# Designs tried in a protein design run: designed miniproteins, single chains, continued (3). Part 100

Each design is a single chain, and the fold is of that chain. pLDDT is the mean over its residues in the fold that is shown.

## One batch from the design tools (miniprotein)

Design m11696
Fold by ESMFold2-Fast:
Structure m11696 (fold): chain A 76 residues (1-76)
Amino acid sequence: SEEQRKEAEELIKKAREAHKQGNYETAADYYVKAAELSPDPRERAGLLHLAAVYYEDAGNTEKAKQLRAEAEAIEA
């Protein structure tokens, strides 16, 4: 749990760095990995919504749509 939280925080930091460099798809990939490690459903859904935005910015509309559906299912 503690180790998973630390790993998720590290992935989020890498996502922010990738986003700053304009690597939206890489940033989205890191946010998805962070979501997988997040025990809080609300936090997980939030990270998936953020990843979807960045996949859309990268032109990957299909993956963005998939992640939005997954996030909405968690919030249901």
Scores: mean pLDDT 86

Design m11697
Fold by ESMFold2-Fast:
Structure m11697 (fold): chain A 84 residues (1-84)
Amino acid sequence: MTPEEQALNDAVAVFRRALARLSPETQAEVRKLLKEIYTSNDKEKQKELAEKVLDILRREVNPTPEEEAAIRAFLDHIINGKNV
């Protein structure tokens, strides 16, 4: 596993743990925002949606700076990551 693949796997794990701390209603809201990021072709809209996801997690979970950095890395991967 490359260092980049490991960092992404760690970021996904941090994000999933943060998501699991949310209420079912807030989890549904975050999942809806993620779906909109995946289906949008507008980079600026994707960035705005990613910041909304991050704001929800900051409000509900109060992540550490390290956890927030991992969440940002995961969201950046969704927006800028491509197939390989």
Scores: mean pLDDT 78

Design m11698
Fold by ESMFold2-Fast:
Parts: structure tokens; sequence; C-alpha cells
Structure m11698 (fold): chain A 79 residues (1-79)
């Protein structure tokens, strides 16, 4: 329960940073995306410890989608 709650909070914080990065300057956006990436890495570690396979799979899919979004936005800012 606590692991799921903590992972979900990290995912929500990462989503907030990604949205802030979209409306920020390129320099600020890069810093926000790097911070979001670190939150996602922590969430991924927590999710790997979840015993419920349905919950684990749902959260892992959300993490994978956010990782892809961060990578895409980061690449666009570095172009």
Amino acid sequence: MEIEEEAKKLIDKAKELIERARVSTPEQGRLLLDAARELIKKAKELVSKIEDPEVKNTLMQEIDELEAEIDRLRAELDA
C-alpha cells in the first residue's frame, strides 16, 4: 500500500514537471525534464516491488509512457 502510494505521488510530481517544462524557456524546460526523469527512475524502482501484477503492469505502462514523453521533449529542446 505505502509503496503504491509513494510511486503514484512520484508519477504525479513528474507529470507536473513535464507540464511546467512545456510552458518554460528551453533552458528551464531541460532542468525540469531532468528532474522529472529522476522522479520516474525512483517510481520505477518502487513499482518493481509491487506484488499485484495488475497494479504493477498499469503503473509500469504509465511510467513507460512518461519516459518516452520526457525523451521526446528533451530531444526537441536539444535540436
Scores: mean pLDDT 84

Design m11699
Fold by ESMFold2-Fast:
Structure m11699 (fold): chain A 60 residues (1-60)
Amino acid sequence: SIEELIKKINELAQSGNRDVLLKAAEAYLDLLVARMNGYSDEEIEKILKKHLEEIEKLLK
């Protein structure tokens, strides 16, 4: 769900890593833009999943 994806991104953003914080900010901006443009929940989930995967790669 969108809520679970946001929660995971928020938890990772609390690490204090600057690169993760920047990627989390990008995810939130894309979420806002998608909502403003009337994207479906399915499309929003895809956007957030992509950002989460990129954040997880930064922490490896």
Scores: mean pLDDT 81

Design m11700
Fold by ESMFold2-Fast:
Structure m11700 (fold): chain A 62 residues (1-62)
Amino acid sequence: SADEAAEAVKEELLELGVPEELAEAIAKKHKELIETNDGERNIELSDKYQKELDELKEKIEK
């Protein structure tokens, strides 16, 4: 479950043009947070993740 969620996050970031190294780092962080919460969905994590994604997208497009 956590591995699948992390893989999905990585794939999504790669589709948005995020470098593989950064996409993998974010996906790993996401997996760690899911595992820490016993696999529960974290609304705060989703919101924080979206913010980081938007910031990275702007940085790459520049």
Scores: mean pLDDT 68

Design m11701
Fold by ESMFold2-Fast:
Structure m11701 (fold): chain A 53 residues (1-53)
Amino acid sequence: KEKFLKILEEVLGVKPIKLSDSFWDLGGNNSLKKKIKERIEKELGIKVDLVDL
């Protein structure tokens, strides 16, 4: 979970981020969703659906 939050903080440019925070409330959009998905899949080896972001 720590690596996931760090990826969100780096891509969105905001911190701190909590697990209870909504991606959309943090200023997320489709381009940022794709960046987050790619980084999570690359660094954590976890497949993430863009709908879940």
Scores: mean pLDDT 65

Design m11702
Fold by ESMFold2-Fast:
Structure m11702 (fold): chain A 87 residues (1-87)
Amino acid sequence: SEEFERDVLRALGLIYDYLGKVAFEKGDYETAAKWYEKAGELFEQAGDYRLAAESYRNAAIAYEHAGQTEKAEEMRKKADELERKAS
């Protein structure tokens, strides 16, 4: 059951990551950042620390494009922490 729950979380993370990519390519940077952040949260909950770190890095880039510097910094710190867990 827990393995199934992790698979569902990972699948949702992939969907949000894709939504973030689509929004970013459209120039909807604030929307992209929020979708990438949600993807990171879902991957983190699933224990997929490498994917979570990548999603948080993408969220940081999108927040920076949106002019949300504090949020971008927060996302970068989360990504750095998760990269250490993924090693």
Scores: mean pLDDT 90

Design m11703
Fold by ESMFold2-Fast:
Structure m11703 (fold): chain A 57 residues (1-57)
Amino acid sequence: AATTAAVARIGELIKQAEEYAKQGNKDEARKLLDESRAVGAAAGIEVDTSKVEELIK
């Protein structure tokens, strides 16, 4: 139950980060990735941020 909520939140944060990355707003994209990683760490879930990281490199 708690894990399902965390997965949903991580998905939302990554989608928002991808949108900001495509707009060239790398700072906002990084903040959202950091938040998704924090949510993942708290729930014991590994977060795959590689696609967004490639967009903002």
Scores: mean pLDDT 80

Design m11704
Fold by ESMFold2-Fast:
Structure m11704 (fold): chain A 97 residues (1-97)
Amino acid sequence: LIAALNAAIAANPNNATAYNNKGLAYLGNENYDNAIASFDKAISLNPTYVAAYTNKAVAYLNLENYDNAIADATKAISLNPNNVAAKQALALANLNK
């Protein structure tokens, strides 16, 4: 699980995909703070990483931090206007306010 992702990161510390996957593992375990930190690292390595912004928005939705969820979902849509998951996250954040 996370140990395998840590090994991948140790082999290549610039692996944005491994950090995004680590964030997803934390998100699945409802560890939203560590998920967001992992997605932030993925974004720092690849600032156009649409999936990382979308996943970060989902983490903020689960924290009921709708303003940050809207900001990250909007960024994902600005990078890829056809991103259905980001549009769904934006709609859910706006609905819940």
Scores: mean pLDDT 84

Design m11705
Fold by ESMFold2-Fast:
Structure m11705 (fold): chain A 65 residues (1-65)
Amino acid sequence: NLDDGIVAYLNGNYKEAVEHLEKYIERLEEKGKKAPSVLKLLAELYEKLGDFEKAKEYREKAEKL
């Protein structure tokens, strides 16, 4: 969930953080909701992980809102 993702992020566990935050976004999308701040955080986390393609994808999703 969101809280688990933030805790992982604060502990520097970026891979675990993205896994929790992606599940959070998936649940929000099922309810027709959006979280631009979490999408931006996912972009930043993937950039820290060296996954620039995923970082770009999430950044673009956040900016189209």
Scores: mean pLDDT 80

Design m11706
Fold by ESMFold2-Fast:
Structure m11706 (fold): chain A 68 residues (1-68)
Amino acid sequence: MSEEELLKEVFERIDKKLAEGQTDLGELHLFVRELTEELARRHPELPREVLKRIAREASRYAQEKVEE
């Protein structure tokens, strides 16, 4: 699975949390951390720098969606 595919999966899961009424940024950041840990377990072959980029992009996406 590519970084782009993983980002799509993460963004879709964030969108689902927002659709469920989650608007607290702290809870969304905790959720992103949990997703990143899950991805690390599912894809142990992924470099740490890729996981860090995914986490940063996911956090930015969640913040932008809450602020919109």
Scores: mean pLDDT 79

Design m11707
Fold by ESMFold2-Fast:
Structure m11707 (fold): chain A 61 residues (1-61)
Amino acid sequence: DAHTARGAALLREGRYEEAAREFERALAEDPDNRVALGGLAHALLRLGKYEEAAEYFQKLR
Protein backbone atom coordinates (compact mmCIF):
# COMPACT_ATOMS: atom_id res chain seq x y z
CA ASP A 1 0.00 0.00 0.00
CA ALA A 2 1.01 3.68 0.03
CA HIS A 3 2.56 3.56 3.52
CA THR A 4 4.74 0.52 2.71
CA ALA A 5 5.87 2.16 -0.56
CA ARG A 6 6.79 5.42 1.25
CA GLY A 7 8.55 3.47 4.01
CA ALA A 8 10.61 1.52 1.47
CA ALA A 9 11.64 4.73 -0.33
CA LEU A 10 12.66 6.39 2.97
CA LEU A 11 14.61 3.26 3.96
CA ARG A 12 16.57 3.43 0.68
CA GLU A 13 17.36 7.11 1.42
CA GLY A 14 18.67 6.21 4.91
CA ARG A 15 15.81 8.11 6.59
CA TYR A 16 15.23 5.34 9.11
CA GLU A 17 13.09 7.20 11.68
CA GLU A 18 10.67 8.41 8.97
CA ALA A 19 10.68 4.94 7.37
CA ALA A 20 9.76 3.36 10.73
CA ARG A 21 6.82 5.79 11.11
CA GLU A 22 5.45 4.90 7.65
CA PHE A 23 5.73 1.16 8.35
CA GLU A 24 4.02 1.68 11.73
CA ARG A 25 1.14 3.40 9.89
CA ALA A 26 0.88 0.43 7.52
CA LEU A 27 0.77 -1.96 10.51
CA ALA A 28 -1.96 0.16 12.17
CA GLU A 29 -4.11 -0.57 9.07
CA ASP A 30 -3.02 -4.23 8.67
CA PRO A 31 -1.09 -5.80 11.59
CA ASP A 32 -0.16 -8.84 9.45
CA ASN A 33 1.42 -6.82 6.60
CA ARG A 34 4.64 -8.79 6.08
CA VAL A 35 6.27 -6.04 3.97
CA ALA A 36 5.67 -3.49 6.74
CA LEU A 37 6.87 -5.92 9.44
CA GLY A 38 10.11 -6.55 7.52
CA GLY A 39 10.60 -2.87 6.73
CA LEU A 40 10.05 -1.83 10.35
CA ALA A 41 12.49 -4.53 11.55
CA HIS A 42 15.11 -3.27 9.07
CA ALA A 43 14.59 0.39 10.10
CA LEU A 44 14.85 -0.52 13.81
CA LEU A 45 18.05 -2.50 13.17
CA ARG A 46 19.56 0.56 11.41
CA LEU A 47 18.53 2.74 14.38
CA GLY A 48 20.38 0.38 16.77
CA LYS A 49 17.15 -0.96 18.31
CA TYR A 50 18.26 -4.56 18.01
CA GLU A 51 15.82 -6.13 20.50
CA GLU A 52 12.76 -4.51 18.89
CA ALA A 53 14.07 -5.41 15.40
CA ALA A 54 14.48 -9.08 16.47
CA GLU A 55 10.84 -9.18 17.70
CA TYR A 56 9.52 -8.02 14.31
CA PHE A 57 11.78 -10.44 12.40
CA GLN A 58 10.45 -13.25 14.61
CA LYS A 59 6.85 -12.31 13.67
CA LEU A 60 7.78 -13.00 10.02
CA ARG A 61 8.64 -16.67 10.74
Scores: mean pLDDT 84

Design m11708
Fold by ESMFold2-Fast:
Formats: C-alpha cells, structure tokens, sequence
Structure m11708 (fold): chain A 80 residues (1-80)
C-alpha cells in the first residue's frame, strides 16, 4: 500500500540522515543532516497516521519522498 511505502521510505530517510550526521565534515553539512532527520521523523509520523486511516496515504508518500530527497542531498554533501 502507499501508506506502507511511505513508512518504508520515511524510515530509509531517517537512516540515511543519521548516517549523514555521523559523516558530516562541517557545521553546514551537519545542520542539513539534522534537518533531514527531522523531516524523516515527520514523514514516519504521517505514514503511521496514514496506516491508521487518519491521513492521506498519497500525501504521506509525498512527504516521505521529500524527506528521502533531503537525506540523499545531505549524505552527498557529507561524502563530497
């Protein structure tokens, strides 16, 4: 389901964001990685609400994809 996909992607965004925090070479990259983690947590909450029928699964998936995009950007910055 879309809600299950949103949860999986939100969890992946959180994991990648946490990795970016560990690898961040400077304060700017660290702050971006922290932002990715916060968006990932928010996406997980929205996905959980969608699984309970309290939120749109489509919107939960959209937020999870945004969190994942930011996490990948933060990780790319950390690895640069």
Amino acid sequence: SLAEAALALGLLALALGRLAIRLAPDLETLLRAIAAVLLGIGAIILAELALQGKFSPEEALREALRALELALEALAEALA
Scores: mean pLDDT 86

Design m11709
Fold by ESMFold2-Fast:
Structure m11709 (fold): chain A 68 residues (1-68)
Amino acid sequence: MPSPEEVKEEILEETKKKLEENPDNPAGVLEETGRKIREALEKGLLSEEEAEEVQNEALRLALDRIAA
């Protein structure tokens, strides 16, 4: 079973790659990230607080691409 830290890293790395591949559709990338976070919550891989942290970090990554 992956640690919460590993789950967070996997989601964020995938989000970074998808944002680079889809710079014109950050909303779509964030929707996919949100689904993965929700799935991890449902499986008990992340706590609610950890899920909020990774969601906020994914949003920050997307904003860095948009507002740079």
Scores: mean pLDDT 80

Design m11710
Fold by ESMFold2-Fast:
Structure m11710 (fold): chain A 60 residues (1-60)
Amino acid sequence: DLLKLVEKILGVSPVNEDDNIWKLGGDFNKLARLSSELKKKFGIFISFRDLDKIYTVKEA
């Protein structure tokens, strides 16, 4: 699911919907990979320029 995908990409566990993605160790490379996987698995496209506007896992 979405939470497990975030845990896998960021390399942290556990992850909650209220967790701040940037504070979980999200760098540009990890967030670009997360964006790609969200598009591939959930059909959600997030521009890398908009990743800094996503504050929690719930918003991804």
Scores: mean pLDDT 64

Design m11711
Fold by ESMFold2-Fast:
Structure m11711 (fold): chain A 66 residues (1-66)
Amino acid sequence: SARDAALERAIELAKGRALLLAESKGLEVEEIEVRIEGDRVTVTAKSEKGEVEVVVDLQPFLDAYA
C-alpha cells in the first residue's frame, strides 16, 4: 500500500541519517534498532562508545489513509 511504501522510505531515511551521524562522531555501529510509534520512526544506532538516535516524523496525512 501507499502507507507501507511511505513507512519503508521513512525507515530507510532514518537509518541513513543515523549511520551518517554515527560516522560523523567516529562511532563504529554494532546494532541498529528501529521503533515505529504512530506517525514517528525512531532509529537508534548503537556502538560500544556511544549511541545516536534519529527521529523522522511522518506527515499527519498518512493517518488520513488509515
Scores: mean pLDDT 77

Design m11712
Fold by ESMFold2-Fast:
Structure m11712 (fold): chain A 117 residues (1-117)
Amino acid sequence: SLYEKAKELLEEMLRLIDEMLEEVPAEARPLVEELRRLVEELKKLLDEIEANKKDKAKLEELMKRIRELRERFYGLLDELAGLLADDPAFRARIAELARLLEEVEELIDELVKKLLE
C-alpha cells in the first residue's frame, strides 16, 4: 500500500540520519538531531492520516502540517549542506535524504488524493 511504502521510506530516512549522527562534527549534530525529530513527527502524521481516512477536514489539516514540516526539513538540509560543504560524502547523504523525502511526499499526496475521492 501507499501508506506502507511511505512508512518504509521514513524508516530508511531514520536509518540514514542515525548513521550521520555517528559521523557528523559537533557543530552539525543539533541540526541532524532536529532532522530526526521531524522524520519522527512525519511518521506520526502519516499514522494520523491512516487513522482519520474518512475525515476530510482532518486530512486537510494534517496535509497543512505535513507541508509546514516539509519546509522546515528542507531548510535544515540547506543549513546542514552549508556547514558540511567541504565533505562530498555528507553532501551525497544530504542529497539522498532530500530524494527520499520527495518520494515520501509523492506517496502521501497520492494517498490523501485517493482518500478525498
Scores: mean pLDDT 87

Design m11713
Fold by ESMFold2-Fast:
Structure m11713 (fold): chain A 117 residues (1-117)
Amino acid sequence: SINLTESGGGTVAEGGSVTLTRKASGSGTVSAFAWIAEGAELGPVGVAGISGSGKTVTYADRVKGRFTISIDKAASTATLNMSNLKVEDTATYYALAFGEGDSVLSFGEGVQLTVTA
């Protein structure tokens, strides 16, 4: 089984930046990693995804140009660098690991981000 450990988040002023980091441990073949956001009024929505190779990346339209996802395969980490933050980026962010056939292998515990005006 894959275990995900997340770090980052907190309270940031609008226009600021934060970095969320996910470390993966354990056994299993991971095809992709993603970050999802869950706000009080919205069910879970995708934010960014990256293939296990790092060659394919996907971003939600609302974060394009502001967020960057990357992986370090040697360190088994994935990083979401979040810049030019907006109040609407306020959410709990979860890291996910996917296996073969887009099966969800693991969820992180979630990190809270609060963006103040």
Scores: mean pLDDT 79

Design m11714
Fold by ESMFold2-Fast:
Structure m11714 (fold): chain A 59 residues (1-59)
Amino acid sequence: SLVERARELLAEAERALEEGRYEEAIKLAQDSGVLATLAGDEELLARAQELIRRAEEGL
């Protein structure tokens, strides 16, 4: 499902963020956010947006 794929991408983004791979984390979280939007999952979209914000602060 779109929600399952979005969660998978968000988990990958969280790992990238923890490893200091900020550009990869942003890209993965952006992809997750697109799928979350298509699925109508507002909580997942908010999580993706927060991860993007945190990753951008690391750049």
Scores: mean pLDDT 89

Design m11715
Fold by ESMFold2-Fast:
Structure m11715 (fold): chain A 56 residues (1-56)
Amino acid sequence: MEPSPETREAIRRAQEAFDAGDYETALKILEEEKSKSSPGDAKLLTEQIEVIKKEQ
């Protein structure tokens, strides 16, 4: 199942923040998108959040 364009954009923005060392902004972007996403997209966003948390 392909993620929505909104979910892909949120992941991209979070990746940019993560690469800049701004982990708080990266997590915030993913959490905000998760709150309004479909169940499938929310699962994908949760996986991205877990990856970022493991890197800290």
Scores: mean pLDDT 79

Design m11716
Fold by ESMFold2-Fast:
Structure m11716 (fold): chain A 67 residues (1-67)
Amino acid sequence: MEPTPQQLADIENAAATLYLAGEDEETIKRAVVTALRHLGVDPEVAEKTAEEIVKRLKERGKVPALP
Protein backbone atom coordinates (compact mmCIF):
# COMPACT_ATOMS: atom_id res chain seq x y z
CA MET A 1 0.00 0.00 0.00
CA GLU A 2 1.21 3.54 -0.66
CA PRO A 3 2.28 5.39 2.51
CA THR A 4 0.04 8.15 3.86
CA PRO A 5 1.21 11.79 3.77
CA GLN A 6 1.77 11.56 7.54
CA GLN A 7 3.93 8.44 7.20
CA LEU A 8 5.97 10.13 4.45
CA ALA A 9 6.41 13.22 6.66
CA ASP A 10 7.61 11.01 9.54
CA ILE A 11 10.11 9.26 7.25
CA GLU A 12 11.34 12.59 5.84
CA ASN A 13 11.80 13.91 9.39
CA ALA A 14 13.78 10.76 10.27
CA ALA A 15 15.97 11.30 7.18
CA ALA A 16 16.62 14.91 8.25
CA THR A 17 17.55 13.65 11.73
CA LEU A 18 20.07 11.21 10.20
CA TYR A 19 21.58 14.08 8.21
CA LEU A 20 21.92 16.16 11.38
CA ALA A 21 23.64 13.15 13.00
CA GLY A 22 26.26 13.29 10.22
CA GLU A 23 25.12 10.31 8.13
CA ASP A 24 26.03 10.25 4.44
CA GLU A 25 23.61 10.25 1.49
CA GLU A 26 23.84 6.47 0.95
CA THR A 27 23.06 5.68 4.61
CA ILE A 28 20.07 8.04 4.58
CA LYS A 29 18.74 6.45 1.35
CA ARG A 30 19.06 2.95 2.84
CA ALA A 31 17.24 3.96 6.03
CA VAL A 32 14.37 5.54 4.06
CA VAL A 33 14.06 2.50 1.75
CA THR A 34 13.98 0.19 4.79
CA ALA A 35 11.27 2.28 6.49
CA LEU A 36 9.13 2.42 3.33
CA ARG A 37 9.49 -1.33 2.71
CA HIS A 38 8.43 -1.95 6.33
CA LEU A 39 5.23 -0.03 5.47
CA GLY A 40 4.63 -2.40 2.53
CA VAL A 41 5.88 -0.12 -0.26
CA ASP A 42 7.25 -1.85 -3.37
CA PRO A 43 11.07 -1.83 -3.51
CA GLU A 44 11.12 0.21 -6.75
CA VAL A 45 8.72 2.82 -5.35
CA ALA A 46 10.62 2.90 -2.04
CA GLU A 47 13.93 3.53 -3.85
CA LYS A 48 12.45 6.34 -5.99
CA THR A 49 10.86 7.94 -2.92
CA ALA A 50 14.16 7.72 -1.01
CA GLU A 51 15.97 9.38 -3.94
CA GLU A 52 13.43 12.23 -3.96
CA ILE A 53 13.70 12.75 -0.19
CA VAL A 54 17.52 12.82 -0.32
CA LYS A 55 17.45 15.13 -3.37
CA ARG A 56 15.14 17.50 -1.49
CA LEU A 57 17.47 17.49 1.53
CA LYS A 58 20.44 18.22 -0.76
CA GLU A 59 18.55 21.12 -2.39
CA ARG A 60 18.00 22.54 1.12
CA GLY A 61 21.75 22.18 1.77
CA LYS A 62 21.34 19.43 4.39
CA VAL A 63 22.93 16.36 2.73
CA PRO A 64 26.71 16.32 2.07
CA ALA A 65 27.58 15.66 -1.59
CA LEU A 66 31.01 14.05 -1.03
CA PRO A 67 31.25 12.35 2.42
Scores: mean pLDDT 73

Design m11717
Fold by ESMFold2-Fast:
Structure m11717 (fold): chain A 73 residues (1-73)
Amino acid sequence: SLQELKRQLAIKQAALAVYKAAVYFLKELLEKHPDMPEEKKKEYEEEIEELEKKIEELEKEIEELEKQIEKLE
């Protein structure tokens, strides 16, 4: 149903916002602490990469849901 699709869209949009906020936080952390140990920098950079992949997946899922909603409206 249209309502179910809109609910799924809202859930994925919320998840996307959380992941984007996490990436922003980690990038800020790296920028504000340039003298942190290299091993710790690599850990955060790897976390950013993983989160950015999740963001890309969610954005594709959101686009597909938006297309489905458009077809029903």
Scores: mean pLDDT 87

Design m11719
Fold by ESMFold2-Fast:
Structure m11719 (fold): chain A 75 residues (1-75)
Amino acid sequence: SNAVLTDAQKQQIVADLLAVLSHLSDSDKQQLVDAVLNSTTADQARLNLHRLLLTVSSVSDDQRQQVLDAVNSYS
């Protein structure tokens, strides 16, 4: 999708990911938040989050899917 994410949509995605990933370190949370805020489209946010979530050992497949589904709601 070529739809640009609004600031409100980015804030909602950040809220959703922090709710799912509340157990992560502040450093890991900040990297994921920055990935969303620096993304222009939902597709870019999904790709950036997917890449980062693969490097974080404490994230389950179910948690990863929940975060990606939150972004997909804006695609």
Scores: mean pLDDT 82

Design m11720
Fold by ESMFold2-Fast:
Structure m11720 (fold): chain A 74 residues (1-74)
Amino acid sequence: MSLEELFEELRKLGEDYVKLAPEIEKARQESPTRALALETLAAMGLGFISKDKEERVKLAEKYGASPELIEAVK
């Protein structure tokens, strides 16, 4: 795997993780542990697709992230 191929795969993974942010609110009603796991994946996804702190925060807010997740991606 080349470095370019690795970055492309990480970007795709990041996009998939960001899409999980809306599911966090649903999971929170059923299990706090599941919600924490989804928040962790969403934070990792935001880190993969954005180098800019302000952009990460805006994306987290757009997908309805918790205040805790927004703080984690600062």
Scores: mean pLDDT 66

Design m11721
Fold by ESMFold2-Fast:
Structure m11721 (fold): chain A 81 residues (1-81)
Amino acid sequence: GAQQAAVEAALAEVEAAYKEAVEAFKKGDLEKAEEALEKMEEALEKLKKYGASKEKILRAEELLGLAEILRAILKIIKERE
């Protein structure tokens, strides 16, 4: 149904934004890393709003946590310039 399609789309948005965050980290692009994290947070809120399974929410939260660690490392690297 429409709700299931919305959940799948939101999970795909989290996974796509996570890939953007990883690429931004590899390039040292803090601005793009922050944009990717905002997209992940918005998609995670959609997952919660649409009643996604605990497994899908946990997957999204794990990816967001990893992306936040990468952003934190990148901020430290940039602050040491």
Scores: mean pLDDT 86

Design m11722
Fold by ESMFold2-Fast:
Structure m11722 (fold): chain A 100 residues (1-100)
Amino acid sequence: SINDIINQWISSIQQYAQQYRQSTDPDQQIDIRMQIRQISMDTINQIETLYSQGRITPQQAIDGMNQINSATSQYIRSLDPDTHDMIISQSNAMINVIQG
């Protein structure tokens, strides 16, 4: 379900954010940021696919994107503002397509 996808993603970014804060290795920090970017884009793409296949309602997709936006602001903004802005932009673009 969409809730399972979002909850799994939130758990993953919480774990990566914790690992990032505990790391003093710049290479490890870069790897963690790249993993956050990859899993976040994969998650948005999964929700888009479910929506395009009619497997979730427009409201479920919008609510999911809003949950992604909230968690991105909470966990990602402080460690990687560029990744935060990218994820928010993609989520909002999807919301606009669904509402338009």
Scores: mean pLDDT 89

Design m11723
Fold by ESMFold2-Fast:
Structure m11723 (fold): chain A 59 residues (1-59)
Amino acid sequence: MELYRAVKDVKTSNPAFLELKKGDIVELLREVDEEWWLVRSLKTGKEGYVSKGALEKVE
């Protein structure tokens, strides 16, 4: 699976989007477009959209 880390806190008022804390690990489920990815939080198990610019690949 492709894992990414949040490089910053992500806040949202929209339930379709995923809130993250800096350092949270997510699994990439689908690249929706050039800016938005559908991911799953490994901490909470919740799925939602996140800006790819808020994520870095875990090596």
Scores: mean pLDDT 82

Design m11724
Fold by ESMFold2-Fast:
Structure m11724 (fold): chain A 75 residues (1-75)
Amino acid sequence: SMDEELEERASKYKEEIEEAVEEVRKKVEEEIKKRGKLGDKEFVEEAFEEALKLAEERGVPKELVEEIRERALKL
């Protein structure tokens, strides 16, 4: 299953993914507080792309990052 395969590969890089997500989450919270409102679609998409970039920089394979991006775009 594509979901099972993605979850298993993501588990190998759980720490790197969690660190990237938490770093972007903190930046998103700060920006929302500064703006006084929730971000628009473009803001959310930029935050997601920053998280993917940070995950790749922390050692997550490009192939896994691209699969996560493809899956998210279909939601």
Scores: mean pLDDT 71

Design m11725
Fold by ESMFold2-Fast:
Structure m11725 (fold): chain A 84 residues (1-84)
Amino acid sequence: AQKLIDKARELLKQGKYKEAIELAREALKSTTDNVLKSEAYDVLSESLEKLGKYEESRKYTLKSVSYAIIAIGDAFDNGESATS
């Protein structure tokens, strides 16, 4: 999944937005990892925005942010203090 996302970002930088979308969607189908899902949705949202699909872009931006928050929360520093 990460390799597909990395390649999708490269395609996005090259202006190949449709190809970036296809790889990001493939990454989503091949992963259950919240970090990788967040990154894939980020690529989708940026690519769709560049294609003028602002409504779809916003939808995927929200999904990307949601998965990023979940992934951060799964680590530490979610506001819970260590009380011995």
Scores: mean pLDDT 75

Design m11726
Fold by ESMFold2-Fast:
Structure m11726 (fold): chain A 91 residues (1-91)
Amino acid sequence: MLERETSSSYSLEENIATGSARVTTASGQVVEVTVTIDVKTRRVLDPVTSPTQEQLDVFGPDVLTDASLEAVLAAQEARQKLLEEIERLNK
């Protein structure tokens, strides 16, 4: 069976939000996608994990696409929380 994990974090000091999605296969192989977004510019600061041909051959493009989408959603959630914190400080 495939197991999926998502995590998110934000840094007020760096104005960044990070989302990660991790997929573990029944054989223990792990595919991880991480997205880091600058909250003010929405610029990706760290490279999104690009699927290699070997990963596409083993897991298929859909699994890697789903992991990437989950990572982006986690990063967006962290960004929203950081924006709410900034709004509270700018009273």
Scores: mean pLDDT 66

Design m11727
Fold by ESMFold2-Fast:
Structure m11727 (fold): chain A 73 residues (1-73)
Amino acid sequence: AREAAENLVRHAKRLLEEGDSPEFVRRAIETALLHHGLPREEARRYAQEVVDALLNGDEEKAVEILTEALRRA
């Protein structure tokens, strides 16, 4: 779970650094969480929290949020 979360955070961070919008990155994370089996409402909430953490420069918080989400899947 944590290793998968770290890989998703790294990917999301690269997308933001390459100029992709926060909306696009949120949708990418939401889609990944849906593929892991999370319900749509939970996937959307977790994806937004991860993007907010990354925009605040808190990469560790983003990893923790995604690790929790993936453990619930």
Scores: mean pLDDT 83

Design m11728
Fold by ESMFold2-Fast:
Structure m11728 (fold): chain A 55 residues (1-55)
Amino acid sequence: SPAAIAVLRAAGVTEEQAENLVKLLKEDPELAKALIERELGPEVAEAVVAAYEAE
């Protein structure tokens, strides 16, 4: 998930937080998407999911 981590870091998330969010995407994608959307906005959430699915 290097592309998803890169999108999250570009949005101001730390590397550790990005890794935790990517782990959550694997375990509970609906919850992870909702959290990213709430904290970083829907555009960032869409970009993170697209980057994760492309890998």
Scores: mean pLDDT 82

Design m11729
Fold by ESMFold2-Fast:
Structure m11729 (fold): chain A 66 residues (1-66)
Amino acid sequence: AEEDRRRQVESLRRLAEEFEKMGYTEAAKALRDMAESIERGELTPEQVAATRAALDAAYEEYLKKQ
């Protein structure tokens, strides 16, 4: 439903803001780009893969700093 899409987009944007505050700028950008694509109904498998890769990289960096 459109309401579900709107909710997902808002959640992704909020998550992106949190990652940006933590210094994971690339992951934040990927999340914002994915949110915009979902809002436009233009999400591609390539974009999903790119976003996942950025999140995995941010998570690995987080673990190294702990």
Scores: mean pLDDT 77

Design m11730
Fold by ESMFold2-Fast:
Parts: structure tokens; C-alpha cells; sequence
Structure m11730 (fold): chain A 67 residues (1-67)
């Protein structure tokens, strides 16, 4: 259902925004911006709630690897 996909995308976007903010606060602004752009692209391409959540997981993992 479209509403479920939008809810999953909103949740994923919030999680990614927190990760980007943490990276910027850590002084990794360039990496934070690249991660934000990649996350936005993945969410735009997501067709299912599961894909949206997987996009968030990948962004969170990348943020952890950068920190």
C-alpha cells in the first residue's frame, strides 16, 4: 500500500537525517553530504516499504563505518 511505503520512507529519512547530523558534528561534513545524497537516491528508487528500510540500514551501516 502506498501509505505504508510513504510511512517507511519517512521513518528511513528520519534515521538517515540523524546519521548525517552525527557525521557533520564529528567534522566529517563531506562524507555526511555524500551519504545524504546516496540515501535520498535510494529512497526515491524504493518501491516497497522493505526497500525503504533496507536503504536506511545501508546508510546507517555506512555512517558507522565512517565514524
Amino acid sequence: MELELEAAKALAQMAMAVSVKILKKAGKEEEAEKLREEGERLLKEAKTPEEALEAAKRVLKKADEIL
Scores: mean pLDDT 79

Design m11731
Fold by ESMFold2-Fast:
Structure m11731 (fold): chain A 70 residues (1-70)
Amino acid sequence: DEARELIRKGEEAFKAGNYEEAIKLYQEALAATDDPALRAEALRNIGRAYAKMGNLDEAIAYFQQAAALA
């Protein structure tokens, strides 16, 4: 519930080009849930945001964390 709403808000920020805000919202979603599927989704979305900012090492690390969960 709370985690899914935070992921949705993060996706809105991401689509607006506010990548740093999106990452903060996705990190809040991670803190709000133990659901592996929601955690994997948030981690993939953090990776996408880092990739958009050119932080490729961070993007790869988050994608690997997401893959380990699902």
Scores: mean pLDDT 88

Design m11732
Fold by ESMFold2-Fast:
Structure m11732 (fold): chain A 80 residues (1-80)
Amino acid sequence: MEELQRRIEELVERLAEAVAAGDIERARELGEEIAEAVEELAREAEKAGDLEMAKALEEARERFRRELEAAVAALEAAAA
């Protein structure tokens, strides 16, 4: 769990760098990797019997995807 959390933190930092650089393609790739890592973390929480944590992680993943789509759309609009 801690190792997976650290991986998510590293991916989030890379995503911030990609967004700052205007690298839309890299931002999308990193966003997918983050979503996958959060899904893995949710599965680990479910296996541990922490259903509330698993649900919270799934809801956070859905919110993250929506926010990422909005951020990418804003970057694409700014690049036009």
Scores: mean pLDDT 78

Design m11733
Fold by ESMFold2-Fast:
Structure m11733 (fold): chain A 56 residues (1-56)
Amino acid sequence: MEASKKIQELLIEGQRARNEGKVEEATKLYKEALKMAKESGDPVSQFAAERMLEEL
């Protein structure tokens, strides 16, 4: 399963949306990354997504 690659892509897209001032879009992308990280058992990506959501 390519979950790790998809999680990284979602985090990158979320950061782009945040930089463009699209906070709601960034929140959605980070939440999707967080959900995938939890489902795949990836604690590093889970932590990254949670941190990005806190920084919005």
Scores: mean pLDDT 80

